# Designed miniproteins, single chains, part 71

Each design is a single chain, and the fold is of that chain. pLDDT is the mean over its residues in the fold that is shown.

## One batch from the design tools (miniprotein)

Design m2468
Fold by ESMFold2-Fast:
Structure m2468 (fold): chain A 94 residues (1-94)
Amino acid sequence: DPLLKIFKELKKIHFGKEATENIVPPITKEQLLGALDRLEELLKEEELLTPVIEELLTRIREKIESGDADIKSELIDLDVEIGVQHLKKAVERV
């Protein structure tokens, strides 16, 4: 299920941020960027990569690269937008 693969990569990114809050070893910047790259590839393969999603991915990447920890709102927006696009594809007739 492509959605499960997308969810798994999103969960890794969310967990990386949660880990810094819960006194567990944080995942590395390199691991976060790698998960983001895999997520983008999966979204492209599933034809879910809209301009809005591309912009959100770019902002998240820039924040991670700059060391800005505050990406939670962008991750939530990304989760919602992916869900909306997946639902739109599911209700498309033909």
Scores: mean pLDDT 69

Design m2469
Fold by ESMFold2-Fast:
Structure m2469 (fold): chain A 79 residues (1-79)
Amino acid sequence: SMEEEAKHALEAIEKAQQDLEEIKKNFGKKYTKEEVLQAIKRAKGELEKLRKKFADNKEVQEALDRLEKQLEELEKLVD
């Protein structure tokens, strides 16, 4: 159902936020610039898909806004 899909989307967004925080904390130790840029590119692609699929779901859109800001901060950090 759409409700279950939205719940799964929110869980996936939360996990992505946690993964990006781990990457940020370990940049230059575990992750190369290339690996970080690839992770950002993948996350941006998924973000765009979820924005279109859940365009009318305010909770999902707000979670994606937070993820997008986190991605912007990570991009600035690596270059």
Scores: mean pLDDT 86

Design m2470
Fold by ESMFold2-Fast:
Structure m2470 (fold): chain A 78 residues (1-78)
Amino acid sequence: REEYLRVVGAVTEIVRRAGPAGVKRQDVIDEASKRLGVSRETVERAIDDLVAAGELVETTGPDGSRILRLNPAALPPP
């Protein structure tokens, strides 16, 4: 569970650093799995959970890839 929360934090940081233009789902999976030494499945689950929770928005890019960005409505208050 704690490792999973660390993965969630890393995914959120990677997407945040990409800014409003977003980042490809595959790039997030590769970077987070490489940085944390976790399976791709663990990262995919974290992404799916964040999208389901409304923290991230997933859209389709011009090349058909999935693009992730922060949901502006999900920014916490102070």
Scores: mean pLDDT 77

Design m2471
Fold by ESMFold2-Fast:
Structure m2471 (fold): chain A 73 residues (1-73)
Amino acid sequence: DRAARIEAEAARLEQQGKDELLTLSKRMADLTKDPAKSAEIAALGKQASDLYQETQRRVAELRAEADRIRAEE
């Protein structure tokens, strides 16, 4: 079932994105102990925002493809 495979890929991509966001959040938290790292924290925050938006878009695209296949067009 191709739709089921695409749904599994979407779920895996979503989980990978979540794990990477947690890693970035932890790194930012560690850096907050050093006031000199404010610029680096801001850069990581932008990276996290970009990653979140890209992951959401890709996951939505995969789920839309799976839905299209399941609609029996």
Scores: mean pLDDT 82

Design m2472
Fold by ESMFold2-Fast:
Structure m2472 (fold): chain A 87 residues (1-87)
Amino acid sequence: MSPAERARRLAEELARRGASPEELLAAFKDLTDELIAQGASLEEAEAAMLSFYTTLAELAPERMTPEVVAAFSAIAREALARLQAAE
């Protein structure tokens, strides 16, 4: 399964069970940490993060507050910087 497909399924499960903003942020952080640990390419990491975000925005838009979106952006920027630095 691709990182993007796995991220999509994770987001679908979180949306379905009514995960809190804290749970969504923790899951996204865990996803980015795993991508870094696996040595994912920037393209794979970006695709997985985008898949997670767009799936949540579609299935649980009410949980995508400006604060949650800003936190996702911060986590994504840190993850991408760490992946770039690993080269």
Scores: mean pLDDT 84

Design m2473
Fold by ESMFold2-Fast:
Structure m2473 (fold): chain A 77 residues (1-77)
Amino acid sequence: VTKGMEELALERIKKQMLTKHKDLIEGFTEEQIEEIAKIITEREVKGRSPLSVMGIIGGGISEEVIREAIEEWKKKN
């Protein structure tokens, strides 16, 4: 996966969080949302095949993936 694909995935993940899953991120700052989106990108994009990454970019992020990333973020912070 290229840096450009990782950046695109990060932006698409943030968009999905802010639109489809806004309720799950209610009360978080923009900076915290970006940190959570980076965790999702590390878990779901980094080290994955390009075809798997296309699914994530295309809007395939579930509520469960976001909730798991929030819990990981809480453990680090």
Scores: mean pLDDT 75

Design m2474
Fold by ESMFold2-Fast:
Structure m2474 (fold): chain A 99 residues (1-99)
Amino acid sequence: MTEAANYTVAAAILVAAIESFPDEMTKETLEAALGNARKALELDPTDDFAARVLVDIGRLAEKAGFYEIALQAYELAASADTPYRDEAEKLAEEVRKKM
């Protein structure tokens, strides 16, 4: 859906910005990216790109020590009907071990 794609693109732009300027990464920026990706999956639970962006958000959040945000991102990706489900489930389990 076009609306879902708009949210996925917004989340992807935020992720790209964090990866390019990691010193500018904040909890608020990660939460904004997570919120956009969550909305994309609410509109289209089969959106492979949204699921991939959620995995990227989770990895960035883990690297920053925001384990709760990382867990939420991986659990959302694992709930999606996409090829990323198994990877996201494994990543969520690994984050729970660090908490």
Scores: mean pLDDT 79

Design m2475
Fold by ESMFold2-Fast:
Structure m2475 (fold): chain A 98 residues (1-98)
Amino acid sequence: MKILVADTDPEMLKKMTELLEKAGHEPIPLQTLDKKEIEKAIEENPDIKAIAGPESSSIIGVAIKYNLPFISRKDLEEGRIEEALEKTEVEKALDLMK
């Protein structure tokens, strides 16, 4: 699936992009952590099904707003991509209310 990859570090952005490609996904790299630029990228690419990046309030907030699953750098490095994709950030929050 198409996954937006956001990071300010170009080496980390490349590493995350390569890990997603090896897992059979189509990464869309974006060298920013600015909430407005991330939102614009999602609006211009409606085929995006998930967001990957560092655990920052800006990225997680956008994932919640657009009802998308979030994949952290740690999830990518530990091979937990498919597990992170099973639930949106909203669904993960709702599960904590059970």
Scores: mean pLDDT 78

Design m2476
Fold by ESMFold2-Fast:
Structure m2476 (fold): chain A 60 residues (1-60)
Amino acid sequence: VSVYTATLTVELPTADGSMETRTVTLRAPTPEALLQQVAAKAAEVKAQGGRVLDETITRE
């Protein structure tokens, strides 16, 4: 069984106006489902005034 994993490093503004770096891990059984999750997360980060610093996708 193949599983796809995406690891995102994101930078987000905090309530006090500083920035924090977080790692988000997403998993899905299909590449289409994974890409949808990655796109949704990236859009959420941008909407909050943050940015995606790094993106790594692997297949098991």
Scores: mean pLDDT 80

Design m2477
Fold by ESMFold2-Fast:
Structure m2477 (fold): chain A 79 residues (1-79)
Amino acid sequence: MKGAVIRAVVPEDVDIGDILRALAAAGVAVEQLVRESPTRFLFVVAEEDVDRAIAAVEALGGTAELLRLMEPGELLRRP
């Protein structure tokens, strides 16, 4: 399946565990996750899960956007 790269920006009181729990509760499996800053994350979900992933981040008081699609087996690189 093709992956989708999402950038999430969350409040400082929201940690990586909160993000992962919200995504799991929405039925979204996270394939890869990279922390860019204390409040900014990149993660990969299945293309069909993009809308659910964005909604889960927004429910935490954050914002999320689709950056790009990924080929199978492609890895996120840290900046």
Scores: mean pLDDT 78

Design m2478
Fold by ESMFold2-Fast:
Structure m2478 (fold): chain A 68 residues (1-68)
Amino acid sequence: MTPEEKALRDIAAKYQELKAKVDAGEMTIDEAYKELVEWVEKNVPEEVKDFALRVVKTIYTHMKNKAA
Protein backbone atom coordinates (compact mmCIF):
# COMPACT_ATOMS: atom_id res chain seq x y z
CA MET A 1 0.00 0.00 0.00
CA THR A 2 1.40 3.41 -0.98
CA PRO A 3 1.28 6.37 1.47
CA GLU A 4 -1.34 7.96 -0.83
CA GLU A 5 -3.51 4.81 -0.81
CA LYS A 6 -3.25 4.56 2.98
CA ALA A 7 -4.12 8.26 3.37
CA LEU A 8 -7.20 7.89 1.13
CA ARG A 9 -8.38 4.81 3.06
CA ASP A 10 -7.84 6.45 6.46
CA ILE A 11 -9.48 9.72 5.32
CA ALA A 12 -12.49 7.77 3.97
CA ALA A 13 -12.90 6.00 7.34
CA LYS A 14 -12.60 9.27 9.31
CA TYR A 15 -14.98 11.01 6.89
CA GLN A 16 -17.64 8.30 7.42
CA GLU A 17 -17.29 8.68 11.21
CA LEU A 18 -17.65 12.48 11.03
CA LYS A 19 -20.47 12.31 8.45
CA ALA A 20 -22.45 10.05 10.81
CA LYS A 21 -22.10 12.67 13.57
CA VAL A 22 -23.16 15.49 11.22
CA ASP A 23 -26.17 13.46 10.01
CA ALA A 24 -27.11 12.79 13.68
CA GLY A 25 -26.95 16.53 14.45
CA GLU A 26 -24.01 16.08 16.87
CA MET A 27 -21.73 18.47 14.91
CA THR A 28 -21.85 20.95 12.03
CA ILE A 29 -20.26 20.40 8.60
CA ASP A 30 -17.75 23.17 9.45
CA GLU A 31 -16.79 21.42 12.73
CA ALA A 32 -16.43 18.09 10.89
CA TYR A 33 -14.16 19.76 8.30
CA LYS A 34 -11.95 21.26 11.04
CA GLU A 35 -11.73 17.88 12.79
CA LEU A 36 -10.78 16.16 9.52
CA VAL A 37 -8.10 18.80 8.71
CA GLU A 38 -6.65 18.47 12.25
CA TRP A 39 -6.67 14.66 11.92
CA VAL A 40 -4.75 14.91 8.60
CA GLU A 41 -2.20 17.33 10.13
CA LYS A 42 -1.50 14.85 12.95
CA ASN A 43 -1.74 11.50 11.15
CA VAL A 44 -0.76 11.93 7.47
CA PRO A 45 2.96 11.99 6.49
CA GLU A 46 4.31 15.35 5.23
CA GLU A 47 5.00 13.87 1.76
CA VAL A 48 1.26 13.29 1.10
CA LYS A 49 -0.23 16.00 3.33
CA ASP A 50 -0.96 18.44 0.46
CA PHE A 51 -2.71 15.63 -1.44
CA ALA A 52 -4.70 14.65 1.67
CA LEU A 53 -5.75 18.25 2.36
CA ARG A 54 -6.98 18.63 -1.25
CA VAL A 55 -9.10 15.47 -0.79
CA VAL A 56 -10.51 16.82 2.49
CA LYS A 57 -11.37 20.19 0.86
CA THR A 58 -13.20 18.33 -1.95
CA ILE A 59 -15.20 16.36 0.66
CA TYR A 60 -16.05 19.60 2.52
CA THR A 61 -17.26 21.31 -0.68
CA HIS A 62 -19.44 18.28 -1.49
CA MET A 63 -20.94 18.22 2.05
CA LYS A 64 -21.74 21.96 1.94
CA ASN A 65 -23.39 21.63 -1.50
CA LYS A 66 -25.53 18.70 -0.29
CA ALA A 67 -26.61 20.62 2.84
CA ALA A 68 -27.90 23.58 0.79
Scores: mean pLDDT 79

Design m2479
Fold by ESMFold2-Fast:
Structure m2479 (fold): chain A 77 residues (1-77)
Amino acid sequence: SAEDEVIARLEARLRAVLERLLAGEISVDEFKAEVRAILDEIAAEHPELTPLLERIRAALEALSDEQLLAVARRQAA
């Protein structure tokens, strides 16, 4: 479906930002800012996905910098 294609694109974009974080190219604050920008862009184009995007945002904001890096490293392994 069109929604599945949008979700696949979202996942690819989030993974690209995550790879830059793990490579030490961006800070945790820069990572969070880029993820928020991606979520805002998708919400503007696909408002029907707002509940899913809000859940992703809430999960991101609930993590400390240390917890976020630990989760990121676990996902990369």
Scores: mean pLDDT 82

Design m2480
Fold by ESMFold2-Fast:
Structure m2480 (fold): chain A 74 residues (1-74)
Amino acid sequence: SMEERIKQLRELGRQMGEAAEKLLAGEMSWEEYEKKFAELLEGMKRLFPEHAELLDRLGAHELRQARELYEQAQ
């Protein structure tokens, strides 16, 4: 159902947020974060394959922003 897919999407988003927090706190390397982000993004694309291209573009933007913040925190 749409409701169940949205619930699973929110959980994947929560895990992305936790990974970003760990990255900025120095508890996770950039390589570990990038891998985790890619895994979570693939999970989102499996839930909404009709939006895979949009999710890829949004993910690329988010990853670029995270990289800039990470470099500023060093």
Scores: mean pLDDT 87

Design m2481
Fold by ESMFold2-Fast:
Structure m2481 (fold): chain A 83 residues (1-83)
Amino acid sequence: GEELLRKVADEIVNTAVVGSKETDAAKRQQLADKLRDLAQLYRDVGLDKLAEMADIAAQILLTEDAAKKKELLEQLKKLAEEL
């Protein structure tokens, strides 16, 4: 269980990092929408930390402010370390 949760958390972080480099705004929106759907699924099954991480990852993809993006990425990494 724990090893799988860590792997999922790492995939959320990787999606935010890779997705933030996507230059197509429509593709970033599609990835953000998928992350929000996953966040709702995680909340429904009681995985509240993974839900919060997915919501932050979606915000990173939709944020155009570099300083805000950096702040959100640091928050995301901190949550992953707390698992």
Scores: mean pLDDT 85

Design m2482
Fold by ESMFold2-Fast:
Structure m2482 (fold): chain A 94 residues (1-94)
Amino acid sequence: PKYLELYREAHVLKEEGRLKEAAELLKKAADLAIKEKDLKSALIIAQDLVKLGDELEKRGDRELAGELYAYAAEVFKLVGDEESAERAQALAEK
């Protein structure tokens, strides 16, 4: 699956500390999973976007972290996980 290649590459970039590049690939992976109606994978990728946002916030990149939380909230909403969407949106607005 195309999203899986992007997801795996994003994981490698994250391990390398290349968090901005990892974020872009995770967003693309989420978009592809949604397009293919793979809601389970989209949910997992949204959870990983939140975790990446947490790492960015720890390093002081609060603006990019907020962007990832907001993106994750949109993905959670699209897959029907309203509770996770509300939590991620709250993180984006802090």
Scores: mean pLDDT 86

Design m2483
Fold by ESMFold2-Fast:
Parts: structure tokens; sequence; C-alpha cells
Structure m2483 (fold): chain A 85 residues (1-85)
């Protein structure tokens, strides 16, 4: 269905966003660049919140919105923990 296709596209975009942020954060960590890790954290929050808002506006199931929000929160928590080290 169109709604299932849209949910799949939003999940894929979230996965792509996580991979990009993780790649940037790993590079920043290897370089000892705490500011770049904090910027990756800001990007993770901003992109995740944007994708969640688009999911809500599109009328996808609440479970999909919750998945996106949970993935965003998990990534932000991980980056916050890395920046504290």
Amino acid sequence: SALEAQAAALRQRMSDSILDVETAAQKAYKEGNVEAIKKARETARSQGDKIAAEAEAAGVPQSVVDEIRSATDAMVAMLDAVAEK
C-alpha cells in the first residue's frame, strides 16, 4: 500500500541518517575532535525530529513514529556518552 511504502521510505531515510551520523562520529572520535562529536549529536537530534514530524504529518502508524523517535534518542544518548569520554 502507499502508506506501507511511505513507512518503508521513512525507515530507510532514518537508517541512512543514523549511518551518516555514526560515520561522522567515528571519524571525529579517532581524531579526538569533541566539537565534531557534539555537532554529530545536534545533527542526529535535528534529522531524527524532522523525520518523526514528517512521519506524523504523513499519517503513518504511531508505532513507526515511535520507532523513529526511539532510534533518535538512542543515537543521541550514545553520542552524549562518547563526548563525555
Scores: mean pLDDT 87

Design m2484
Fold by ESMFold2-Fast:
Structure m2484 (fold): chain A 80 residues (1-80)
Amino acid sequence: MSEKVFEADVLEALALIYYAVGQLAERRGDKEGAIESYKKAIELLEQALKVYREAGDENGVKRIEELIKDVKAALEKVQA
């Protein structure tokens, strides 16, 4: 595995942690905490997407594109 793919994997893992924290906050009625966590997840996923694209990891790119859609949908729903 290249250094770039490893970097993107770490960014993805951190983003998934923030996504999970956001979902937990949402379940607990912590709307502000959910919004902050989802925004952090999106930021990290966008960074991972750039790195996977640079590395030519097509599977990584597709996976992150879907995750960004899911987290953005969760963010929009919690802000409504």
Scores: mean pLDDT 88

Design m2485
Fold by ESMFold2-Fast:
Parts: structure tokens; C-alpha cells; sequence
Structure m2485 (fold): chain A 95 residues (1-95)
């Protein structure tokens, strides 16, 4: 099921982002990077909530495109997840 794939993949990314945020807070990382990672977590939390509430992949892609400023409309779920993970990784590298 497309919905189950989205829930597992976006939900897993949300979980990893939550753990990353905990690491930055515990290490007393600069506020700038904590705030950037909180924003990424909020985007993922809303995307997962949309999927739980029956949103289509197209609706989730529209939301993510609007929030990230990157048009993901033609991307696969795996490409979107990779993109979101790269954003989180870049914040973690700079923190």
C-alpha cells in the first residue's frame, strides 16, 4: 500500500529527526541549528499527520514543495526521503 510505504518511510525520517534534535539539544549546539532542525521536524510531523488523515502522495508532495521551496512533485517517495535526510544531515554536520 502506498499509504503504508509513506507512513513507514516518512515516520522513520521523523523518528530520526527527533533523535537528532535530542542530540543537538543535549550537546548544547548553537540555537540556529536547533531551530533549523525543529523546523525540519515540524514539516515531517505535519506530513505524517496528513498521511494518517488520508492525504494522497500528491497532497503530501504539494505540502513538502511549499515548505521546502523545492519542487518534489515528480519525485518518488524514496527520492523525497533521501532529500529530507540530506537536509537533516547538513544541519547536523554544521552544528
Amino acid sequence: SERNEMLVKFGSTLGLTTMALWVLKKSNAPKEYIEKLEEEREILDEAVEMIENGASLEEVKKYLSEKTGVDVSSWSVDEIVDFLNKRISEIMKKA
Scores: mean pLDDT 89

Design m2486
Fold by ESMFold2-Fast:
Structure m2486 (fold): chain A 95 residues (1-95)
Amino acid sequence: SKIEENRELAFIDAEITLVYLHILLAREAGDSDEEIKELAIKNSQYPKIRKLAKEKSVEEFLETMEKIGNVLAEGFRNNLPLEEVKKKIDEVIKE
């Protein structure tokens, strides 16, 4: 269902935005990379995003999250089909 796909992408967008914001705030507060990584893992509910938080460095994780955020922003701005947006996200995650 198109409505279910919309909800899935909106939840991914919300999670990415919140996790990214929490990491930036933790860095501003002077938290260590280990503490930031634990925070990212704890706040990631989606298995693919949580796996990235576990496997990537903080820098690589932020870069990947920013790329996914850009894909979502472009998709919404250009009214791209939801299936196309989801495929582009999966391609970024595969990197």
Scores: mean pLDDT 78

Design m2487
Fold by ESMFold2-Fast:
Structure m2487 (fold): chain A 76 residues (1-76)
Amino acid sequence: SAAERAAAVVESGIQLLESLGAPEEDIAAMREARRLAAAGDLEGALRVLQEVAETSPDPAARWAAREAAEAIRELL
């Protein structure tokens, strides 16, 4: 399903950020986006990912959030 694919994309981003030691706040936001995506709330997931992409001080978190958001938009 689109929800399963969206959640998987966000999960990949979370794993990358955890491996890089990204800020816990950004990882928590990405986990919320994964929860929303898994529940089928793709618009809610996009909102959270866009906030991370626009406001995070960590360039890796901004990149991962943008990539996940773009992938989810392709499912809409």
Scores: mean pLDDT 89

Design m2488
Fold by ESMFold2-Fast:
Structure m2488 (fold): chain A 95 residues (1-95)
Amino acid sequence: MDFLLRVLGDLDDETLRRIEELARNTPGVKHVTLHKYETPIPVRTSNGDLPLSATIRVTADSKDSLINLARKISSLPGVKDVLVFDENMRPIDWR
């Protein structure tokens, strides 16, 4: 199953490297592609406007694998939110 994660926050290159490493090392997650935004894009959320710093596309064997990955990414320094979407851009509640 194909999924999209939008990582919101003020992220340095080391944190982005750790995100890619976490995605590759999460059981059931395959075909990881990370796109870094050189200039973060403001995204409106319930907590105000947050900077979109990276988008991750993954193939995962289950929704639970995605939820596990989103939780791990959300625990990293500088990450303020992680928005998860399925292949049809439908939001997945992982909290």
Scores: mean pLDDT 80

Design m2489
Fold by ESMFold2-Fast:
Structure m2489 (fold): chain A 99 residues (1-99)
Amino acid sequence: SLLTPEEALARVDALEKNAPLFAIQLAVAFKDTLSKEELIELMKKGVNAVRAHLLSQAAPEAREEVEARLDKIGEKVIKTALEAYDNPEEAEARLRAEA
């Protein structure tokens, strides 16, 4: 069964809260193994996969709002990953504060 609009938006709310921290974790984990360009490509693939999955499960009436919010979350995730890659000490400090 498809997610109701309320259920779909609750999934989006959880992603908005949790995805930036996960982006920081990935940037810190891969800073010595991936180039900045490779990290961003990996992040874009992940964002696109999550977006496609949630849109496929959402009720049709919720899809426009879900898509718009996921697009904004994706932009924030990419920006957060870039900032963490460029500032690894600050990124590691943020991860410790959230532990």
Scores: mean pLDDT 87

Design m2490
Fold by ESMFold2-Fast:
Structure m2490 (fold): chain A 83 residues (1-83)
Amino acid sequence: SERRRREEEEIERVAREIGERLVRAGILRPEEARRFEAELRERLLRLLPVAERLAAELGEESPEKREIRAFIAELARIYELAE
């Protein structure tokens, strides 16, 4: 369905942006980003209801980590509304 395709494309975009922000925050090396993005995409598709828990697991020790947490929370909000 068009809706499912849009959701999958949105998940791919968000996973890519999270990966990029994790590299900027120093959590991931640039070489690790592609692998992380692929794994995150698969996990997000399966674990959308637990996106808030994923955000918590990233921690809050730096401004960059807080931005990543907020981004994951926004992802959860988008999928809650896309129902």
Scores: mean pLDDT 63

Design m2491
Fold by ESMFold2-Fast:
Structure m2491 (fold): chain A 110 residues (1-110)
Amino acid sequence: MEEVRELVARILELVSEILNLKPTDEQIEKIVEIFKRDFGISDEEAEELKELMKNDPEAALERVRSILDRFAKEFEEALKTDYTRAFLLLARMISAEIELEKIVEELKKK
């Protein structure tokens, strides 16, 4: 459980760093696609997040925190009833972290 909270904190830190580095519209699209794929946000939530990331990075970070908290609760519930689902959710979080780290590296090459 503690390791999942650390992973959530790491993902939030990576998103915060990306927003501080002024991502391009294309990079924002990549982040939103990661959240759709790995955290299962709806197309409507994805469009809202994209708009916030472009116009209000503080509100975008709060939205990301909310998404990650929801996902962490789903993981905690899966740990009690479905080990296979818990493993798949953990794998999605790790995948998201790796992809976000790549975006940070690309931004630092500016």
Scores: mean pLDDT 83

Design m2492
Fold by ESMFold2-Fast:
Structure m2492 (fold): chain A 55 residues (1-55)
Amino acid sequence: MELAKEMGKKGKLAAEHGAKERERQLGVTLSPDEVKALQEKAGQAAEEDAKRWLQ
């Protein structure tokens, strides 16, 4: 279902934005690999969650 994939994409964008905000607040810099891993995980979780809601 296209909605689940769209939610996954939004999850990745939210994770990227959140990671940058967290870097700013904590004064740390995440590696590009760590940011990518967080985006991938968040996207997968959001897509999985959307699939559960869509049945």
Scores: mean pLDDT 72

Design m2493
Fold by ESMFold2-Fast:
Structure m2493 (fold): chain A 111 residues (1-111)
Amino acid sequence: MPPPVLDKGVAEAILSLSDEEREQIVDDATDRLVKLGAPEDKREEIRALVRESVDHLREAAKATLAGNEDEAAQHVRRSLEAIDRAAKLAGVSPETAALAFGRALQEAIEK
């Protein structure tokens, strides 16, 4: 498989996000996953995994702009692993969870 690559423009957009905007992404993605059928009692566990994913995506963006492709790929993989764990808690496919997360991120970037 080709290594996961983060687009430089997307990396710059991610790094431009404020702490408040990152927290909104965590909230929006968590709400989307809960709405897809996750039990409400799993909300805090899902939220923690979404936050872990956002944190790794930020580190991937930093590594991408620094030209550290291997480090960037490792952080993208860890971000996706956190979303896969959130998907299992929500009872949805990894693809469905990744789409919910991606939409929350896209909406924050397009503000």
Scores: mean pLDDT 82

Design m2494
Fold by ESMFold2-Fast:
Structure m2494 (fold): chain A 80 residues (1-80)
Amino acid sequence: MIEEVRKLASKLPPEAQAIVEEMIEVLEKYKDDPEKAAIELSKLLPKFLETYDKLSPENQKIALEILKKIEEYLEKLLKE
């Protein structure tokens, strides 16, 4: 998952790559506390969405795919 997210992020501008790396750091820091990871990620979402709004339509699709992969991973951790 993280490797795939980083590969997708490498196609984005540096500002978008930076916020994605912050999101990855949150997931790695709170890997054993998925509820805390969700709370910390929610604090980064406004900045991610601000960055997303400034991207081209093509890069917006990539950013959305990254967000969906992170959400899916977090949901799997929260399930049990």
Scores: mean pLDDT 81

Design m2495
Fold by ESMFold2-Fast:
Structure m2495 (fold): chain A 68 residues (1-68)
Amino acid sequence: GLSPKEQELKKEMLKAYDEAKKNGDSLDQIKSRIMQTGREKAEELGISDEDYGRVLGSVLRQLQEEEA
């Protein structure tokens, strides 16, 4: 499972996804926005690159399941 800080990071990534979709961004732009927002938030929260990668993977898996 994800820690409380990792759950906060995941929520921020999902908000970036929602905003990008509402803006009509392309799939590549959506992914770039999620990754950039996630990296900035991970640095603010003191989350390691390894843990950031795990959270990003969780977000991308959730989005794949919701879009399938």
Scores: mean pLDDT 80

Design m2496
Fold by ESMFold2-Fast:
Structure m2496 (fold): chain A 96 residues (1-96)
Amino acid sequence: SLEELIQKLKEIISRINEIVVEKGFTDEAVEEIKRLFDEARQLVLEAFPNDEELKKFIDEAKKQMDEAIANKDYVKFVQIVSKALVKAIEKLREAA
């Protein structure tokens, strides 16, 4: 359900916050957060397979994340991930 998906995304955000607190803005934290974001991305796109605006937003966010990582701006990377997940939750709440 959309409510279960919202709960899963909240749990992913919580885990990302734990990783940042435990490991700081490190290469190891970035790789773990990338995996969590990819999981969240797949779940959101499965819920909204025909939402072209959402797909475009996720693609743009992914590009910005990759650029931040290439520049070793891990603070910006985490900010981009957090904003994308919050927007996904807002979209799910609107659809619920």
Scores: mean pLDDT 84

Design m2497
Fold by ESMFold2-Fast:
Structure m2497 (fold): chain A 99 residues (1-99)
Amino acid sequence: MTREQLEAEVLLALASMYIYLAKKALEQGRVDEAAEMIEKAIELLSQAYKVADESTRKEILRLAKEVEEIAQRAYDLDPGNEKVREALEKARKLVEELE
């Protein structure tokens, strides 16, 4: 394993943690907290992609799409929430950039 691969794996583990926290926040109706966790996941996935190999990049894209789905669910629950709308826009842009 290269240093870059280890760095990508650590960033992915952190992103997965924030994705899990975002899902839990949505289950509790904590839409603002979910949006904050989504934005943290987006930042970590973007950083991981820059140092990732091809196989890890495919996993990052899969997680980015999962983050977009979570952001869409948050938006559907509270479409008037500016934080949620911003998080959804950022998630969509990340998926577009990674494809």
Scores: mean pLDDT 87

Design m2498
Fold by ESMFold2-Fast:
Structure m2498 (fold): chain A 81 residues (1-81)
Amino acid sequence: GSSRDLLALTIGNTILAAAQEGVDNGIKLGEEIIRRDVNFSDGVLRGAYLAAQHLSPEQGQELIDRVNAAVARALQEAQQR
């Protein structure tokens, strides 16, 4: 893959590792990455969906919902600048 594909994979793995240590850690890291650059949303979402499979249903849904909300906010911000 391209260096962009490798970066997305690395971001996804980083989110997975953070969420494994704590759901709040995964959420905060994902929100921060998306806030800085919405183009990384694919990698963050991949990591969140992978992490959700290893968490409780409630924790997994919280992680996915919070990441999706961060993506929506970042896209809105990008359109209003």
Scores: mean pLDDT 82

Design m2499
Fold by ESMFold2-Fast:
Structure m2499 (fold): chain A 100 residues (1-100)
Amino acid sequence: SLKEKAKELMKKLLAEIRKIAAKMDPKGQEIIDQLIKGLEEKFKEIEENAESEEEFKEKVINLLELTIKSLKDLIPDFDEKLQKAAEEIIKLLEEVKKEL
């Protein structure tokens, strides 16, 4: 099932992002933890409200694309270490999008 595949991919994505957060200072951890929480909450809303597999896929892809765009827009304001972390997170988000 596409929904089961997306849930497994999201679980793995969030686990990898948490590993990145663990390497950051407390401020960097706070920023990445807020990103994780936002992704979890929005994914849950999509899972609860999508009426078809097609709508579910479209909304999950859109969530990933909006998250990538938001991170790219924030990167210039980040220090070098957080910029590298954000770039790594963007790559993970793009990989999940390709697997869907």
Scores: mean pLDDT 87

Design m2500
Fold by ESMFold2-Fast:
Structure m2500 (fold): chain A 81 residues (1-81)
Amino acid sequence: MSFQEKALEALERIREIVEEKLSPEAARRVLTHLDILEHEVRQGRLTPQSLLSFRDMLLADPAVPEEAKEEIARIIDEVLA
């Protein structure tokens, strides 16, 4: 599986977690960034650094529940392994 294909599957899983576990305000913010990453992956241009930057942004957001942070970080780490 290519990096782009693996990343696309991961972004879909992350979207489900965001829609299920985050408040509407936090979800709207995070989904905006996911839309950008999904656009990049469709263009074949997503980089490991883009995922790491997204992870760092998510981990720094106090409005994101800790369980969601741990689950999303794990998904990103699996893509980068």
Scores: mean pLDDT 86

Design m2501
Fold by ESMFold2-Fast:
Structure m2501 (fold): chain A 59 residues (1-59)
Amino acid sequence: RVEEVIENAKKAAEIMAKMGFTPEEIRRAFLRAAQVTGLSPEDAERVANAAKEAAEKAI
């Protein structure tokens, strides 16, 4: 379910931010991953934006 994907993406994004990846890099990575897994464009954007927000808060 998309909500579970978003929750997992947020946790991974926090770790990636601590490793030195920028929120923009993290957003692009999760957007591509969501598209490859067959999520709709709208849901892919939700996942990507949630990951970026989590990364920004982790810094």
Scores: mean pLDDT 81

